# Designed miniproteins, single chains, continued (3): the designs that were tried, part 13

Each design is a single chain, and the fold is of that chain. pLDDT is the mean over its residues in the fold that is shown.

## One batch from the design tools (miniprotein)

Design m8424
Fold by ESMFold2-Fast:
Structure m8424 (fold): chain A 74 residues (1-74)
Amino acid sequence: VQPSLLERAEALVAETRELLAASDLPEAVKQRILDLVEEALARLRASTDPQERRGALTLIETALAELRRYVAES
């Protein structure tokens, strides 16, 4: 069974936290990225519109993909 959009987003935010902890980014930058994905997750939780929810998930996925690329290159 495929996880819900919310379950997927929560898992991606958790992974973002783990990658931020492993990165050498300044604490202020780590907090800003975390705030961004947490805000997107909150918007996803607040919305019942499938398109709005997919948009929030896409934002989280994009942020995680960029962070993964940064960690792999450092």
Scores: mean pLDDT 81

Design m8425
Fold by ESMFold2-Fast:
Structure m8425 (fold): chain A 95 residues (1-95)
Amino acid sequence: SLIDLLTELNLNNRSELTEEDKELIDKIVEKIKNKDYQGAADIVVYLVQKEKVQLGTIIDELLDKGVDYADIRKVANLAMEKIAKGETTEKEELE
């Protein structure tokens, strides 16, 4: 289930954000402002799978930046679906 996937990702991934992680989270904010939820989800997939960031930490940072919870949930659900399907995002795709 998506809940089981979230639990596994939170247990195995780091909770501390680097400056580079924070720059990518700022890009997520801009994607959401432009209603590009797929592009925002691709950045989340990169952070979770390649940079090993906890999804919960990304959600908390987006909340702290004033992003609406409904938009955050939409992006998180899309990212979890991509991860569950085995989809990956490479760094070059984030530009």
Scores: mean pLDDT 82

Design m8426
Fold by ESMFold2-Fast:
Structure m8426 (fold): chain A 66 residues (1-66)
Amino acid sequence: GTSRPTALTLDKTSAKVGETVTGTGTSLQDGVREVADIEFTATKAGTYTLTLTGSEGSVSGTITVT
């Protein structure tokens, strides 16, 4: 089937080193909405881009870690 990522939603766009950011990725799998939970924790300060990739595209979200 065809997978098209439609959104990546993060609970926050800023975090501290060692803090966990949670989020939700959404995609269309053969026209049906599918949802996945994600977690991200950075060990270094910086700006990070999380990308959800499917067969028909990608979506990204950015987190700033201080």
Scores: mean pLDDT 81

Design m8427
Fold by ESMFold2-Fast:
Structure m8427 (fold): chain A 80 residues (1-80)
Amino acid sequence: GEEEINKLKLEAEINLGLLRIILGVAKIRGSVSDSELETARKIQAEIHAIADQLAPYDPQYAADLKAEADAIVAEIESMK
């Protein structure tokens, strides 16, 4: 139960942190590479997969997680 849910939440937060780092670096450089955008999209997909696993237990957290990942990736895409 709870241990598995907490591990998924931790994994989600780590992946969100990685997206925020990619965005932060992109903002400093003023540009996004194709490889950085591809990596961001892969991390977004992983966050969505984790959110789908969490949805039966914490639907609001799952929805917020997807929305945050989508917002970060949209900002990264806007810099391409």
Scores: mean pLDDT 90

Design m8428
Fold by ESMFold2-Fast:
Structure m8428 (fold): chain A 100 residues (1-100)
Amino acid sequence: MKLSEEEIEKAKNAGRIMKRLIEEGLRRIITPLDPEELYKEIKEKIKTAEKVSLLDIEDYFELLTIEFKKSVEEALEELRKIVPEKDKELLEAFEEGLLE
């Protein structure tokens, strides 16, 4: 799906903010009661979405890095596997901001 310049900049900015949160040991989401169930729910939501939400990408990445203690690269590899090809531009913009 072709993103607007505004959508691309929002995704990049989300990546930049996420990087800072991880570096500072901060989190956006509250600790889930069942992280494995939340992981499955967000994963299926991303895989089946008509249009993937930037918020779902952020939540999934944070869950992988904070709750499951995955590295940034491991979390990005997981996202690359589940985000549909049509929504890859959104993920690439998020990744660009994160790795800036």
Scores: mean pLDDT 80

Design m8429
Fold by ESMFold2-Fast:
Structure m8429 (fold): chain A 97 residues (1-97)
Amino acid sequence: EKLEELKKLAEEALKDPENIERQKRMPVFDRKFIKAMVLKLKGYSPVQIGEKLGLSLTETFILAAAFVNLSDEEIYEIVKKYVKDFPEEVLEGLNFK
């Protein structure tokens, strides 16, 4: 399952000693957006994602617009590309109930 692969990649990235310095440079919005992408891959709607992540109505609307133009496969590839920069956020998204 693709979500299990993302979990392994995030856990491996957390073992990288350079990871802490990379995470310090990342904007807060990008961290929320990565979590939102993971929740989309888990099958949550933009409204449900906004509620789970405490997003504003405007942020939720932007998220919904982005997801209309992206397939789950494209979202998966984006998360996989950035998992090294946001491993904690990916793991948090995967563990959301």
Scores: mean pLDDT 74

Design m8430
Fold by ESMFold2-Fast:
Structure m8430 (fold): chain A 107 residues (1-107)
Amino acid sequence: MKILVVGHPKVAERVAEALRARGHDVFVAHSPEEAIELAKKEKPDLAVVVDHERSANEIAKRLESLGVPVVKVVAPRIDPFASQEEIDKAMDETVERAVRAAEEALA
């Protein structure tokens, strides 16, 4: 399946690597504009949007208007008091949620 992953580079690349390991063709976009261009060019079977709720909803609406099914995964907010351990754990949990949601949508 062709999957478009949209999000911050650090999380989006980890989601893309996990999905590629499972046999999917994965395209990565780090901005809404890049995501729309890739969706028009590549016509993905699914888009996985990993972002803050407002941004994820806006990107999802634009992708859905192009006929692309979208899975939204809400990324945690930036916490200026978070420890590196808490940041790493939140990122790992976000990657796992995104991969699982994509597989469920494709099942």
Scores: mean pLDDT 79

Design m8431
Fold by ESMFold2-Fast:
Structure m8431 (fold): chain A 76 residues (1-76)
Amino acid sequence: DPHIALLEERGLDAFAESLATLPADASRAEQLEALIAAAREAVARLRAEGREEGAAFYEQLVAALEAQLAALRAAE
């Protein structure tokens, strides 16, 4: 899936930029919230462009990150 691979590569760059804007002492929850926000933005943009395959990938990523955040908060 060359289109999915390209979107994954670009998504990782955007996620790296998102994490770079956080303070050095940012909690794991704050890091996960930043990644979820970036992934949701990617879903909205890709759907607006009619790129459903890429949107579906980022929706699955959002669900996985939200599950991690919920588990982290439940453990505290």
Scores: mean pLDDT 70

Design m8432
Fold by ESMFold2-Fast:
Structure m8432 (fold): chain A 79 residues (1-79)
Amino acid sequence: DESLTEPLKKVEELEKEGEESKDAEEAVKKYEEAAKILEEMYELGRRVLPPEVLEELKKKKEELEKKAKEIKEKAKKEE
């Protein structure tokens, strides 16, 4: 878990910045950046991290990507 602490803390900070952002564009960028960090952690850790940890990284990445996508879709058209 030590190797995950720094990147996960950065992801958490980016999530918070996205949640606190009043602008859709800024929030999307923050969530996408956090998701990218999680993807890099997954790829680098695939051989060394337990399967449960890999699944958690993947799920969190998907969740952040979904949040970014939903905000982006809302900003695209008001329907």
Scores: mean pLDDT 77

Design m8433
Fold by ESMFold2-Fast:
Structure m8433 (fold): chain A 83 residues (1-83)
Amino acid sequence: MERYVVTITAEVPEDKIEEVYKAAQDLADAFLERGGARRARVEVKDNKVTLTLEFDDPRLAEAAGAVEFPGAKTETRIEKVEE
């Protein structure tokens, strides 16, 4: 089955990691509840916060790709994956 994975990554100063992480978690919850995401995950590694969202609908994935973290510069990737 085809899946669309949206990865939103921000490189954040150490003093803002907690704030951006919380914002990413709030976005993950919103996409699971209202945005049609099937899965959502937030990870922190070094100075990077990453939000990963999975969709069955490419249009919902494209809309999610326009999202940015408050107060951080984001890099967004949308990938079509099988299984």
Scores: mean pLDDT 80

Design m8434
Fold by ESMFold2-Fast:
Structure m8434 (fold): chain A 88 residues (1-88)
Amino acid sequence: MKTVEELIKEIERKLQKGKEQGLEPEHINLMHGILEFAKRRKVNVEQARILLKAAEAASRGDLRAAQVYIRAAYQGLSLEEAERLARE
């Protein structure tokens, strides 16, 4: 299983790839916010996994799904619950 630090590194890689591919500033700013949430707020593994899903959604331009995942992580929901809500 991936550690919180490994999951944060994956979010950093998604952000760097987005910058290199010319992702729009609004999406880059959202991904920066996701990364800051993960780094400054001591998150558990489940929250880090949900934040990685938020970063993946933001990297593909799905801001709605990204915001759902961010809220789920903030509320302490499970990954399964977060994925269910993101599909609505």
Scores: mean pLDDT 82

Design m8435
Fold by ESMFold2-Fast:
Formats: structure tokens, C-alpha cells, sequence
Structure m8435 (fold): chain A 67 residues (1-67)
């Protein structure tokens, strides 16, 4: 998606981010992931923060799957 491209992510990071967005949209919580991406865009000078925010959302998904 355009938002992920604009953030200058690596292909691996972009794949993870896309999966998180797809999951959030499918499960009815897209606002949480979109808010995280908006925050990361505001901190574009620190791209590692974007990956941290996206990783936290992925960890949440894994935690639900484990339960």
C-alpha cells in the first residue's frame, strides 16, 4: 500500500506491515494499526520506531493465536 511504500521499509518489513494491516481489517480493528502507521509517519526520521510499532501489533496477533 502507498503508506508502507512512503515509509521506506525493506521488503521484509513491508510484508510484515501488510499482513498486520490485512489482519486488522479482517478482524475489525483497522483503526489500531492505522493509528500506529500515522504515528510512525510523524516520526519518519526514526524508521526503527515504525518497525517497533508494527512488531507490537504482530506480537498481539501471535498472542491471540497462542490462546
Amino acid sequence: EEELEALGLTPEQREVAQRVLDWARATGSPEVVEEALRTAKATKDKPELLYTILALNVVGVEEELRL
Scores: mean pLDDT 56

Design m8436
Fold by ESMFold2-Fast:
Structure m8436 (fold): chain A 72 residues (1-72)
Amino acid sequence: SPELEEIERKMRAKVEEFKKTLSPELQERVEREFERFLAWLRASDLPPHVLAAVAGIELAGLFFEAELEERK
C-alpha cells in the first residue's frame, strides 16, 4: 500500500544515515536485521498506523544494539 511504502522509505532513510557511523561489518549486520524486519512488515496484516509505531520501536532497538556492539 502507499502508506506501507512511505513507512519503508522513511525507515530506510534513517537506517542509511545511521549506517554511516558504523564499521563495514556492523553495517552488514544492521542491513540484515533491517531486511528481516522489512520481510515481517510486508507480510503483516496490521493497520498502517500500528505498523508505523512498531517500525519506530524496532529501529530504536536496532540502533541501540548496533551501538552496544560497536563499543566491544
Scores: mean pLDDT 81

Design m8437
Fold by ESMFold2-Fast:
Structure m8437 (fold): chain A 69 residues (1-69)
Amino acid sequence: SELERKARELREQYEEARRKAEEYEELARQAASDPGKALLYRGQALLYRAQAEVYQREYDEVRAQLEAA
């Protein structure tokens, strides 16, 4: 169904956003000798963490609709 496809897509987007956040967190740690670069990477990590939370909420909503159908 359309909802099942949407749930799968949101799960994939969530997992990718989480992976990106973790990558940028690691890059920030590696850039400890460059405070400006470290700050930039931490900022990117926070943005991806926020995106992951949005995708998780949308996923939960779609799953609730699927279970009700």
Scores: mean pLDDT 87

Design m8438
Fold by ESMFold2-Fast:
Structure m8438 (fold): chain A 65 residues (1-65)
Amino acid sequence: VTKEVAAQLELIAEGIRLGVPIEVKVEDGKITATVDASDEDFKRLEEEAKRLGEHTGLKIEVKRK
């Protein structure tokens, strides 16, 4: 699905930009990004996930490893 693919790519791109290893999974229409990051970088990824969720209507969650 185009929205899910786009959201995954945006999350991966933000992880690359921050230099943070990121694992993205899609389960039951929910996108989960698992990261090992500083509090600041984790917040930035949460903000991106919130923005993408609001824009696409998808459920997107960022979790700590």
Scores: mean pLDDT 79

Design m8439
Fold by ESMFold2-Fast:
Parts: structure tokens; sequence; C-alpha cells
Structure m8439 (fold): chain A 99 residues (1-99)
């Protein structure tokens, strides 16, 4: 219902902000992770606007990929922001599918 949709959109917005922070942290150290974070943020923002669970799933997958790339590069701070983004998107997907 409307309450679940509102919660899903908030989680998608949170994920977009977390992904943007990850991109900023990664940009000078790991450009590959930064690109994945920027793409995740864009899909998360789209999911927040549209309520589309497929866009939320794309953001989650990109967030998981960037976390792995950041960890392999030793950028644990960026990886932690990406893990937060992935968890926020996982919650958004769940609530969008139940709405």
Amino acid sequence: GPALLALARQYARDASEEAKRGAEIAKDVNPEAAKLFEQASKYAEEAARTGDPELAKKAMELAKQGSEVARQAGNTEAAEEFDRAAKSMEAAVKYLEEA
C-alpha cells in the first residue's frame, strides 16, 4: 500500500546518497569503483522517483559490484558506503514488491 511505497522510496533515496558518498571517497583512488557508485546512485534515484523494483535491483547489483572492487583495492571506507547502499536498495526492492 501507500505506506510501503513511501518506505521503499525513502530507502532508495538513502541508497542514492550512500552511493554518492562512496563515489566521492573512491574517485581519486579507484575510478572503477567510483563509476559503479555513480551508476548505482542514478538507478537508485530513478527507483525513488518511479517506484520501479527493476531499477532498484540494478542499483543493488551495481552497489554489490562496487563494494567488491573497492575491497579488492583496499578502500574499505568506500566499500562500507557501498554495503549500506546495497542494504538500503534490498529494503527498497522488498517494500516495492510488497506495495
Scores: mean pLDDT 81

Design m8440
Fold by ESMFold2-Fast:
Structure m8440 (fold): chain A 120 residues (1-120)
Amino acid sequence: MDELQDKLDAVLEKSQQENLSSTETVKKLLEVLIEWLTEKAKESTNEETKKALEEVIGLYKEALQKISEGEDPLKVLEELSARIKELLEKAKKNKDEETAELLDFLLTIQERIIDALKLS
């Protein structure tokens, strides 16, 4: 988890240094998140957690495609956060604490990215 935050911070710092657009910055952040989620799905021994992570990976790939097609990054990230929150509520209802903890962490990261975009 700490390694993910370091990688995301490195993307944000490089984007500021190179004066990258919000679109290009968000695309790079989503690519880092997809890679991290893919590794977490491979490491999980819980089938329900694997299924939830694969669904979230699909949502992140969809978000990356929408941004690449010219949709507003902030709008796409807000829609993505809403869909992850629905998956979090489902995990909580099913008492799947492993999935719930991962999704709650992802929502925290998404909020941080959205806040960074609003300051840019």
Scores: mean pLDDT 81

Design m8441
Fold by ESMFold2-Fast:
Structure m8441 (fold): chain A 73 residues (1-73)
Amino acid sequence: IEKIRKEIVKLEVLIGMYRIARSSNLMVAEIAEKQGKEDLAAQMRADAERTEEVIRELEEELERLRRKLKELE
């Protein structure tokens, strides 16, 4: 039970960090687009999309662990 609780906290922190990174990438992409740097904007958007996929996987794992914790309590 304690191991699952610690893993949940770790995932929550990690998801938060990735959400910040995604927001930063999208902001940089918009600035690059306005400056006519379309290649850089496209690259930043692609990085943000990959980050979104990672967040999705981590959220699915978090939900699985939360369900497991409820079943054990």
Scores: mean pLDDT 84

Design m8442
Fold by ESMFold2-Fast:
Structure m8442 (fold): chain A 70 residues (1-70)
Amino acid sequence: SSLEEMIERLRRDKKEIDELINEYKKRLDELRNDPNSSEKEIAHEETVLGLFVSARSTTEMLIRRLEERL
């Protein structure tokens, strides 16, 4: 069904977001452990990570709501 296809697409999008979150977390850990890193660089990466975490939460909510309609 078109609903099942939509859920599958959202699950793929969520997987890509999860991979990006993991990559940004690793980069953020590297910046925090580097004494030459600026607070501005750390703050920027924290902001970007926060945006992806928010996107994941929204995607998870949409998947759940659509699954409840199956």
Scores: mean pLDDT 88

Design m8443
Fold by ESMFold2-Fast:
Structure m8443 (fold): chain A 68 residues (1-68)
Amino acid sequence: SRETAIQALTLVLRSRLSPDEAQAMVKRFEELTKEMPILEAARETLLEAGYSEGQVNAAVGAIEALLK
């Protein structure tokens, strides 16, 4: 669900970002989910937050597994 994706994404973001920065990126993710699928929005959010392609692929894969 969207809520599960938000919770999982928040944990990933908070591993490197401050609480305020993570909250801003979660807000960005919610805006992106209005225009694109949840997993694509998560990928875009993590790339904008400065994660590498490899880190993004791993995180998105983990979120996808939680949504099944």
Scores: mean pLDDT 84

Design m8444
Fold by ESMFold2-Fast:
Structure m8444 (fold): chain A 65 residues (1-65)
Amino acid sequence: REALREAGLSDEQIAALERLLRDPAATAAQISRETGLSRGKAHAILQVRRREPEAALEALVPFLE
C-alpha cells in the first residue's frame, strides 16, 4: 500500500483496486473508472494478476508510473 501511495494513488483508489482485483468478474473499464488509471494500464494490471494471482500490489507500481 505504501508503494502505491508513493506512486500517487489515494487510499480510496488503492482500496478500490484491491477490491476489484479480488473480483474475477472485474473489467479493465471498472478499474479505470474507479482508480483513474488508463484502460491500457488497467488491462495490463488484470493480465499481471491473472498470471500471478499471489503477486503483491507493490508489483503493480511499474504500471502506475
Scores: mean pLDDT 69

Design m8445
Fold by ESMFold2-Fast:
Structure m8445 (fold): chain A 68 residues (1-68)
Amino acid sequence: GLTQEQLARAIGLLLDAVGAGIEAGLKGDVEAGEKAGEEYAEKIRALGAEELAELAKKAAKTLAEYFA
């Protein structure tokens, strides 16, 4: 499983992805939100947190669409 340090970093990146999705949506740029989600997901996956990476990608996209 992930170390506590890896999990903490993955959660931080997930929260950054959420924020990026909201910000992109408020600007009306859903594509920027999707791209940010993909970039954060790649970083999270590199830490070994595949499920959190998928969640980050989905959350960023969904929030960008919702706030657009």
Scores: mean pLDDT 87

Design m8446
Fold by ESMFold2-Fast:
Order: sequence, then structure tokens, then C-alpha cells
Structure m8446 (fold): chain A 100 residues (1-100)
Amino acid sequence: SEAARRAEEEAHREKVFEELVKKMKENPEEILEEAEKAIEEHRERLREEGELTEEIERLLEEILKKIKELIKKAKEGVEKEELEKLIEEILELGSKLIAL
């Protein structure tokens, strides 16, 4: 059943969100450093292959901006629901990047 598969995917996504929110509250600086390194490594690979377009650069910059906002809000102790919304926005931007 496709409905059962979607339910399993949603349950997995919820667990990933809970673990990520917990890690953001415990070690926000570590997550920022890892994210900045991952984005820079991805950007360098695309540049070497001649595939780094202005559209891709803008998406990478927007993703990093959202990650920095997420970390700032995690440090400020905002509601879990607000952090989850930012995580969803980051994942949506990442999906757009992969689709390009």
C-alpha cells in the first residue's frame, strides 16, 4: 500500500526531526560547522565539474542562511514547532538543489 509506505516515511522523518532538534539544542555550534563544511565541499565539487551555476550558488547561500537562522533560534530556546518548520524549509531547498 502506498499509504502505508507514506506513513512509514512520515514516521521516519518525524524521528529524524526530533533527533536533529535535540542535537541543535545540545551542540548548535558543531552543527553549524558541519553544515558550512558540507556546503563548501559541495560548492567546490560543482565548481571543479563546471556545474556551479548562479541558481545553484543562490540555493546554497539560502540553505546556509536558513541553517544559521535555525541555530540562532535553537540557542534562543524557541518552540520545537518553529525549529521543525525551519528544518522543513531547509529540506525543501535541498530537494530543489538535488532536482537541478
Scores: mean pLDDT 76

Design m8447
Fold by ESMFold2-Fast:
Structure m8447 (fold): chain A 84 residues (1-84)
Amino acid sequence: SAARRAEIEAAVRAFGASLGLSEAETARLIDAVLSDAPLSAVLATFREVLGLPDTAEAQRALVDAFMNARDVADFLARLATLTR
């Protein structure tokens, strides 16, 4: 729905602003989350935008954040801990 799209866009924009991401980087994350792409592609986009290393540890952390998240906002909060 349009309301759910707006909610997701707002959450991702707030997340991007908190991490100092550019508008282009934030838009890329919004497109990934709203796409019909497989989970692996969505997580790869987050890994690249957040500057996380292409390691097994980073991949497991991304999957763990997704599997333990209750909603998009919780997922983004968990991802923020990986950029510290």
Scores: mean pLDDT 82

Design m8448
Fold by ESMFold2-Fast:
Structure m8448 (fold): chain A 74 residues (1-74)
Amino acid sequence: RRPSREELLKDLEALLKAAEKLNDKELQEIVRKGIEYLEQGKEEEALRLYNEAFLRLAELADKNNEQIKVEVPP
């Protein structure tokens, strides 16, 4: 399902905060690019980066053996 522009922006901002908390520069860069594309009206590109960032966050949690909780809808 394709989220609305505003919903996707909120989700990306939540991921950015999570990335900052984890101090993961790569994840931060992915999320920032997603926000930039969304601001440019490139919703498909923003959604792809959102999905990439979300998968990166899940992978990071697995690698760190941590139960990372992020308030981002699946």
Scores: mean pLDDT 73

Design m8449
Fold by ESMFold2-Fast:
Structure m8449 (fold): chain A 56 residues (1-56)
Amino acid sequence: SLAEKMKAQLDKARAAAIAEVQTLPISQEQKDRRIQILQDIQDAFETMYEWVYSKS
């Protein structure tokens, strides 16, 4: 479905963003927190998206 294709593209884009965070000149603790926030945002967005489209 279109939603599955969109999710796959978003997953690839976010994986690339996370990889870029790993190259930043900041502490490992800061990198870990930024990556965790990116994952939490993605999880929240996916949950909201599924909830909005599945709850009639």
Scores: mean pLDDT 76

Design m8450
Fold by ESMFold2-Fast:
Structure m8450 (fold): chain A 80 residues (1-80)
Amino acid sequence: MSFREEALDDLDNMIEVAEYYAEQLKDTNPELAEKAKALAEEARAVKKAINEENLSREEMERAIEELRRRWAEIQKEIEK
């Protein structure tokens, strides 16, 4: 399913980027680093649920949109 494949790719990218910032911000902004780490962990949980076929398409869309929203908030804080 192309939507599922795209969703998994989006989650993989989000995990990589969030983990990168969690490591980069550990010393300068520990609170923001923890938020990035938490996002990566949530994205991994969603990816696992998708791979185990435990989510409907609507649930996948909602979960990914929520993760994207939270990541946008973190990105705004990084740019301050």
Scores: mean pLDDT 82

Design m8451
Fold by ESMFold2-Fast:
Structure m8451 (fold): chain A 92 residues (1-92)
Amino acid sequence: AKALVEEARREAERLVAQGLLDEEAARAAVEGAELLAKLLEEGVPREEAEAIAEAVGGLKLAKIMAEKSKDPEKVAEAKKLAEEYEEKLKEL
């Protein structure tokens, strides 16, 4: 659980350093990992916990990227990711 949050934090820091994410998007990604850790602690099955955390965290991140990115390619990718995560949440 803690290792998962730490890994997400390091990956978010890397993406911020590369200019691919701002600090707000990085925080959203870490929150997704924290949700996964919490669900696992509460006894939710790993596959189900991962699906929920990925959908919730990924949707938040994609929406932030779509609003803040000025690169049309990144905006298109972020919108596609948001649509994919919204569909996953409807199935859960």
Scores: mean pLDDT 72

Design m8452
Fold by ESMFold2-Fast:
Structure m8452 (fold): chain A 69 residues (1-69)
Amino acid sequence: SGNALDALIRTLEALDMTDLAAQLRAEAAAGADPDVLITKAQIALQRWALEQFDSPLLRERLAKLEEES
């Protein structure tokens, strides 16, 4: 849903990923599939989390999300 995407974009902005957040907003405004944009945002957040904390669980989650993109 658009509310889920908006929440993810706001999280990206809070983490200073402002360029990606702006890109996702522009793609959403252009009529891109919200599920595709949600997956892109989730991949970025999982990659960010792995850069902070190396975790086998986070690596597994990232691999699954990348298979869906």
Scores: mean pLDDT 81

Design m8453
Fold by ESMFold2-Fast:
Structure m8453 (fold): chain A 83 residues (1-83)
Amino acid sequence: KAEEAKELFEQAVAAARAGDLERAEALLAEAAELVKSLESEAERLAVLAHAYRLGAELARALGAPEEEVARLEAMAAEAEARA
């Protein structure tokens, strides 16, 4: 459930990095549906923290500004603190 959503986010990021945006979009949609099905706010926050961390890694790999990478990392830390 929560781990399945994290795995889907990881697969979506891998697909995006490979340039397969259609697959990345489909995997993100599946992950979002799993997150909606989670009854625990702590589990949702844990998945969001993981997603923000993966987003920061992808942003850095794509050459995004350091401010954007730092913001995503801060959002991940905030979600982890609230979980």
Scores: mean pLDDT 76

Design m8454
Fold by ESMFold2-Fast:
Structure m8454 (fold): chain A 107 residues (1-107)
Amino acid sequence: MGVVEVTIKNIPGGRVAFPVAAAIAGSDVTRVVLTLTDAKGNVTTYEYTDMSPQEMAQKVYEKISTLNPVEIKLTLYGDKASLIRAAERLKREIEELGVGEVEVEVR
């Protein structure tokens, strides 16, 4: 079991929800901790566990789409190799779209 943390900063609004959800749905994730920071600096944290990666992805998509954060922190728990691949794909996709700055930390 591994832990991977993905931080996405300087989000210009809305466009990161789908790539974040797709990365979660395509991974062997067992738990997601989602921390969202809005343009006013308000921080909200959500935890998803005991559900499928697809269901966790849907819940994450809904929160990001609704709250329009300027910063997202994802802490992913699960199969280390799967989570690293998902985080690397997410980083590439966000960078290609030009919709944020991505940092990945493996623990």
Scores: mean pLDDT 84

Design m8455
Fold by ESMFold2-Fast:
Structure m8455 (fold): chain A 118 residues (1-118)
Amino acid sequence: MTKTEEIIKLLRTAKQYVNSGKGEEALKELRKAYVTALEEAVLNPEDENANLLKQVMRATVDVSSLFIKNNLYAEMQEVINEAIKVVEAIKDGASKKVITSEIDKFVVAGKRALDLVS
């Protein structure tokens, strides 16, 4: 299994936990996805996509922790869905323009949800 495939599997498992109201178990899976992305970025520091994955996974963990504290499970699912789309675009070798577009959608979903706790 590639690192991107491992991350997608972990994100999908996290979504299943969110759907079951198991926010802390979902966070554990998201932290595993972040560690997987971090390890790849450390081994390949010049790889732009490895560093983007690390940043997206960290942001997913950070906002998800906040969503759990505020019972925003639907918003947590939306952010995880957009994170999966970013990872899939990178896995599929999409152009920088396509990857940037998916990251922009991820950022919009995260900001929209964070506005509910501000």
Scores: mean pLDDT 85

Design m8456
Fold by ESMFold2-Fast:
Structure m8456 (fold): chain A 96 residues (1-96)
Amino acid sequence: MLEELKKEAVELGLRQYKAAVEGAPEEERKEIIEKGKEITERLKTLPELDQQEIYLAVAEELIKLLEKQGADKDLIDKLREELKKVREELEKKRAA
């Protein structure tokens, strides 16, 4: 169940960041925002731990894509540190 929504969230997340980094027309940005709102509302219906797991997957793929697309190293380093902290907190929360 999480697998399908995770895939949709990853795809949309990649499109959002790609549009922000590479640029996109206002019309396409509006479509991405609208789809993002729909998926975010679906994610909010899930337990917090499941939401975090999906966001971690999205963040991991975004970091890889941004690095390949020539994003600034400083930005990539920041994103990786934030991802690491979120993952550690998620693991602690699951273990508690």
Scores: mean pLDDT 77

Design m8457
Fold by ESMFold2-Fast:
Structure m8457 (fold): chain A 119 residues (1-119)
Amino acid sequence: SEAEKYLKKGIEYLKQGKYDEAISYFNKAISLIESQEEKDYELLATAYINLAVAYVYKGEFDKAYESLEKALDIIEKYKPKNAKTLALDVINVARLIRYFGGDKEKADELIERAKKLLK
């Protein structure tokens, strides 16, 4: 799909350290998925998690937390097939933010929410 192409392009820019370009492509993927009648919630949550990673590397931890919260909201509500894998990805990114000096309380709240999805 076109959304998958935008997501892949965002990941390429992320690997190159081009965080603003990565964010632009992740937002394009998100907007395209949200415009579809049948939304790919697995792809949508994946895009929000990758958006959070880009914000982490920019040091924009509040935006990274907001993106992870959106991913968790999608996983909790729609329970996509890979929900447990996505929950583990959320835990890993929240831990990464905490290690880089982000708000520990916000990180721990997101980790606790994601852990409930692993049951």
Scores: mean pLDDT 91

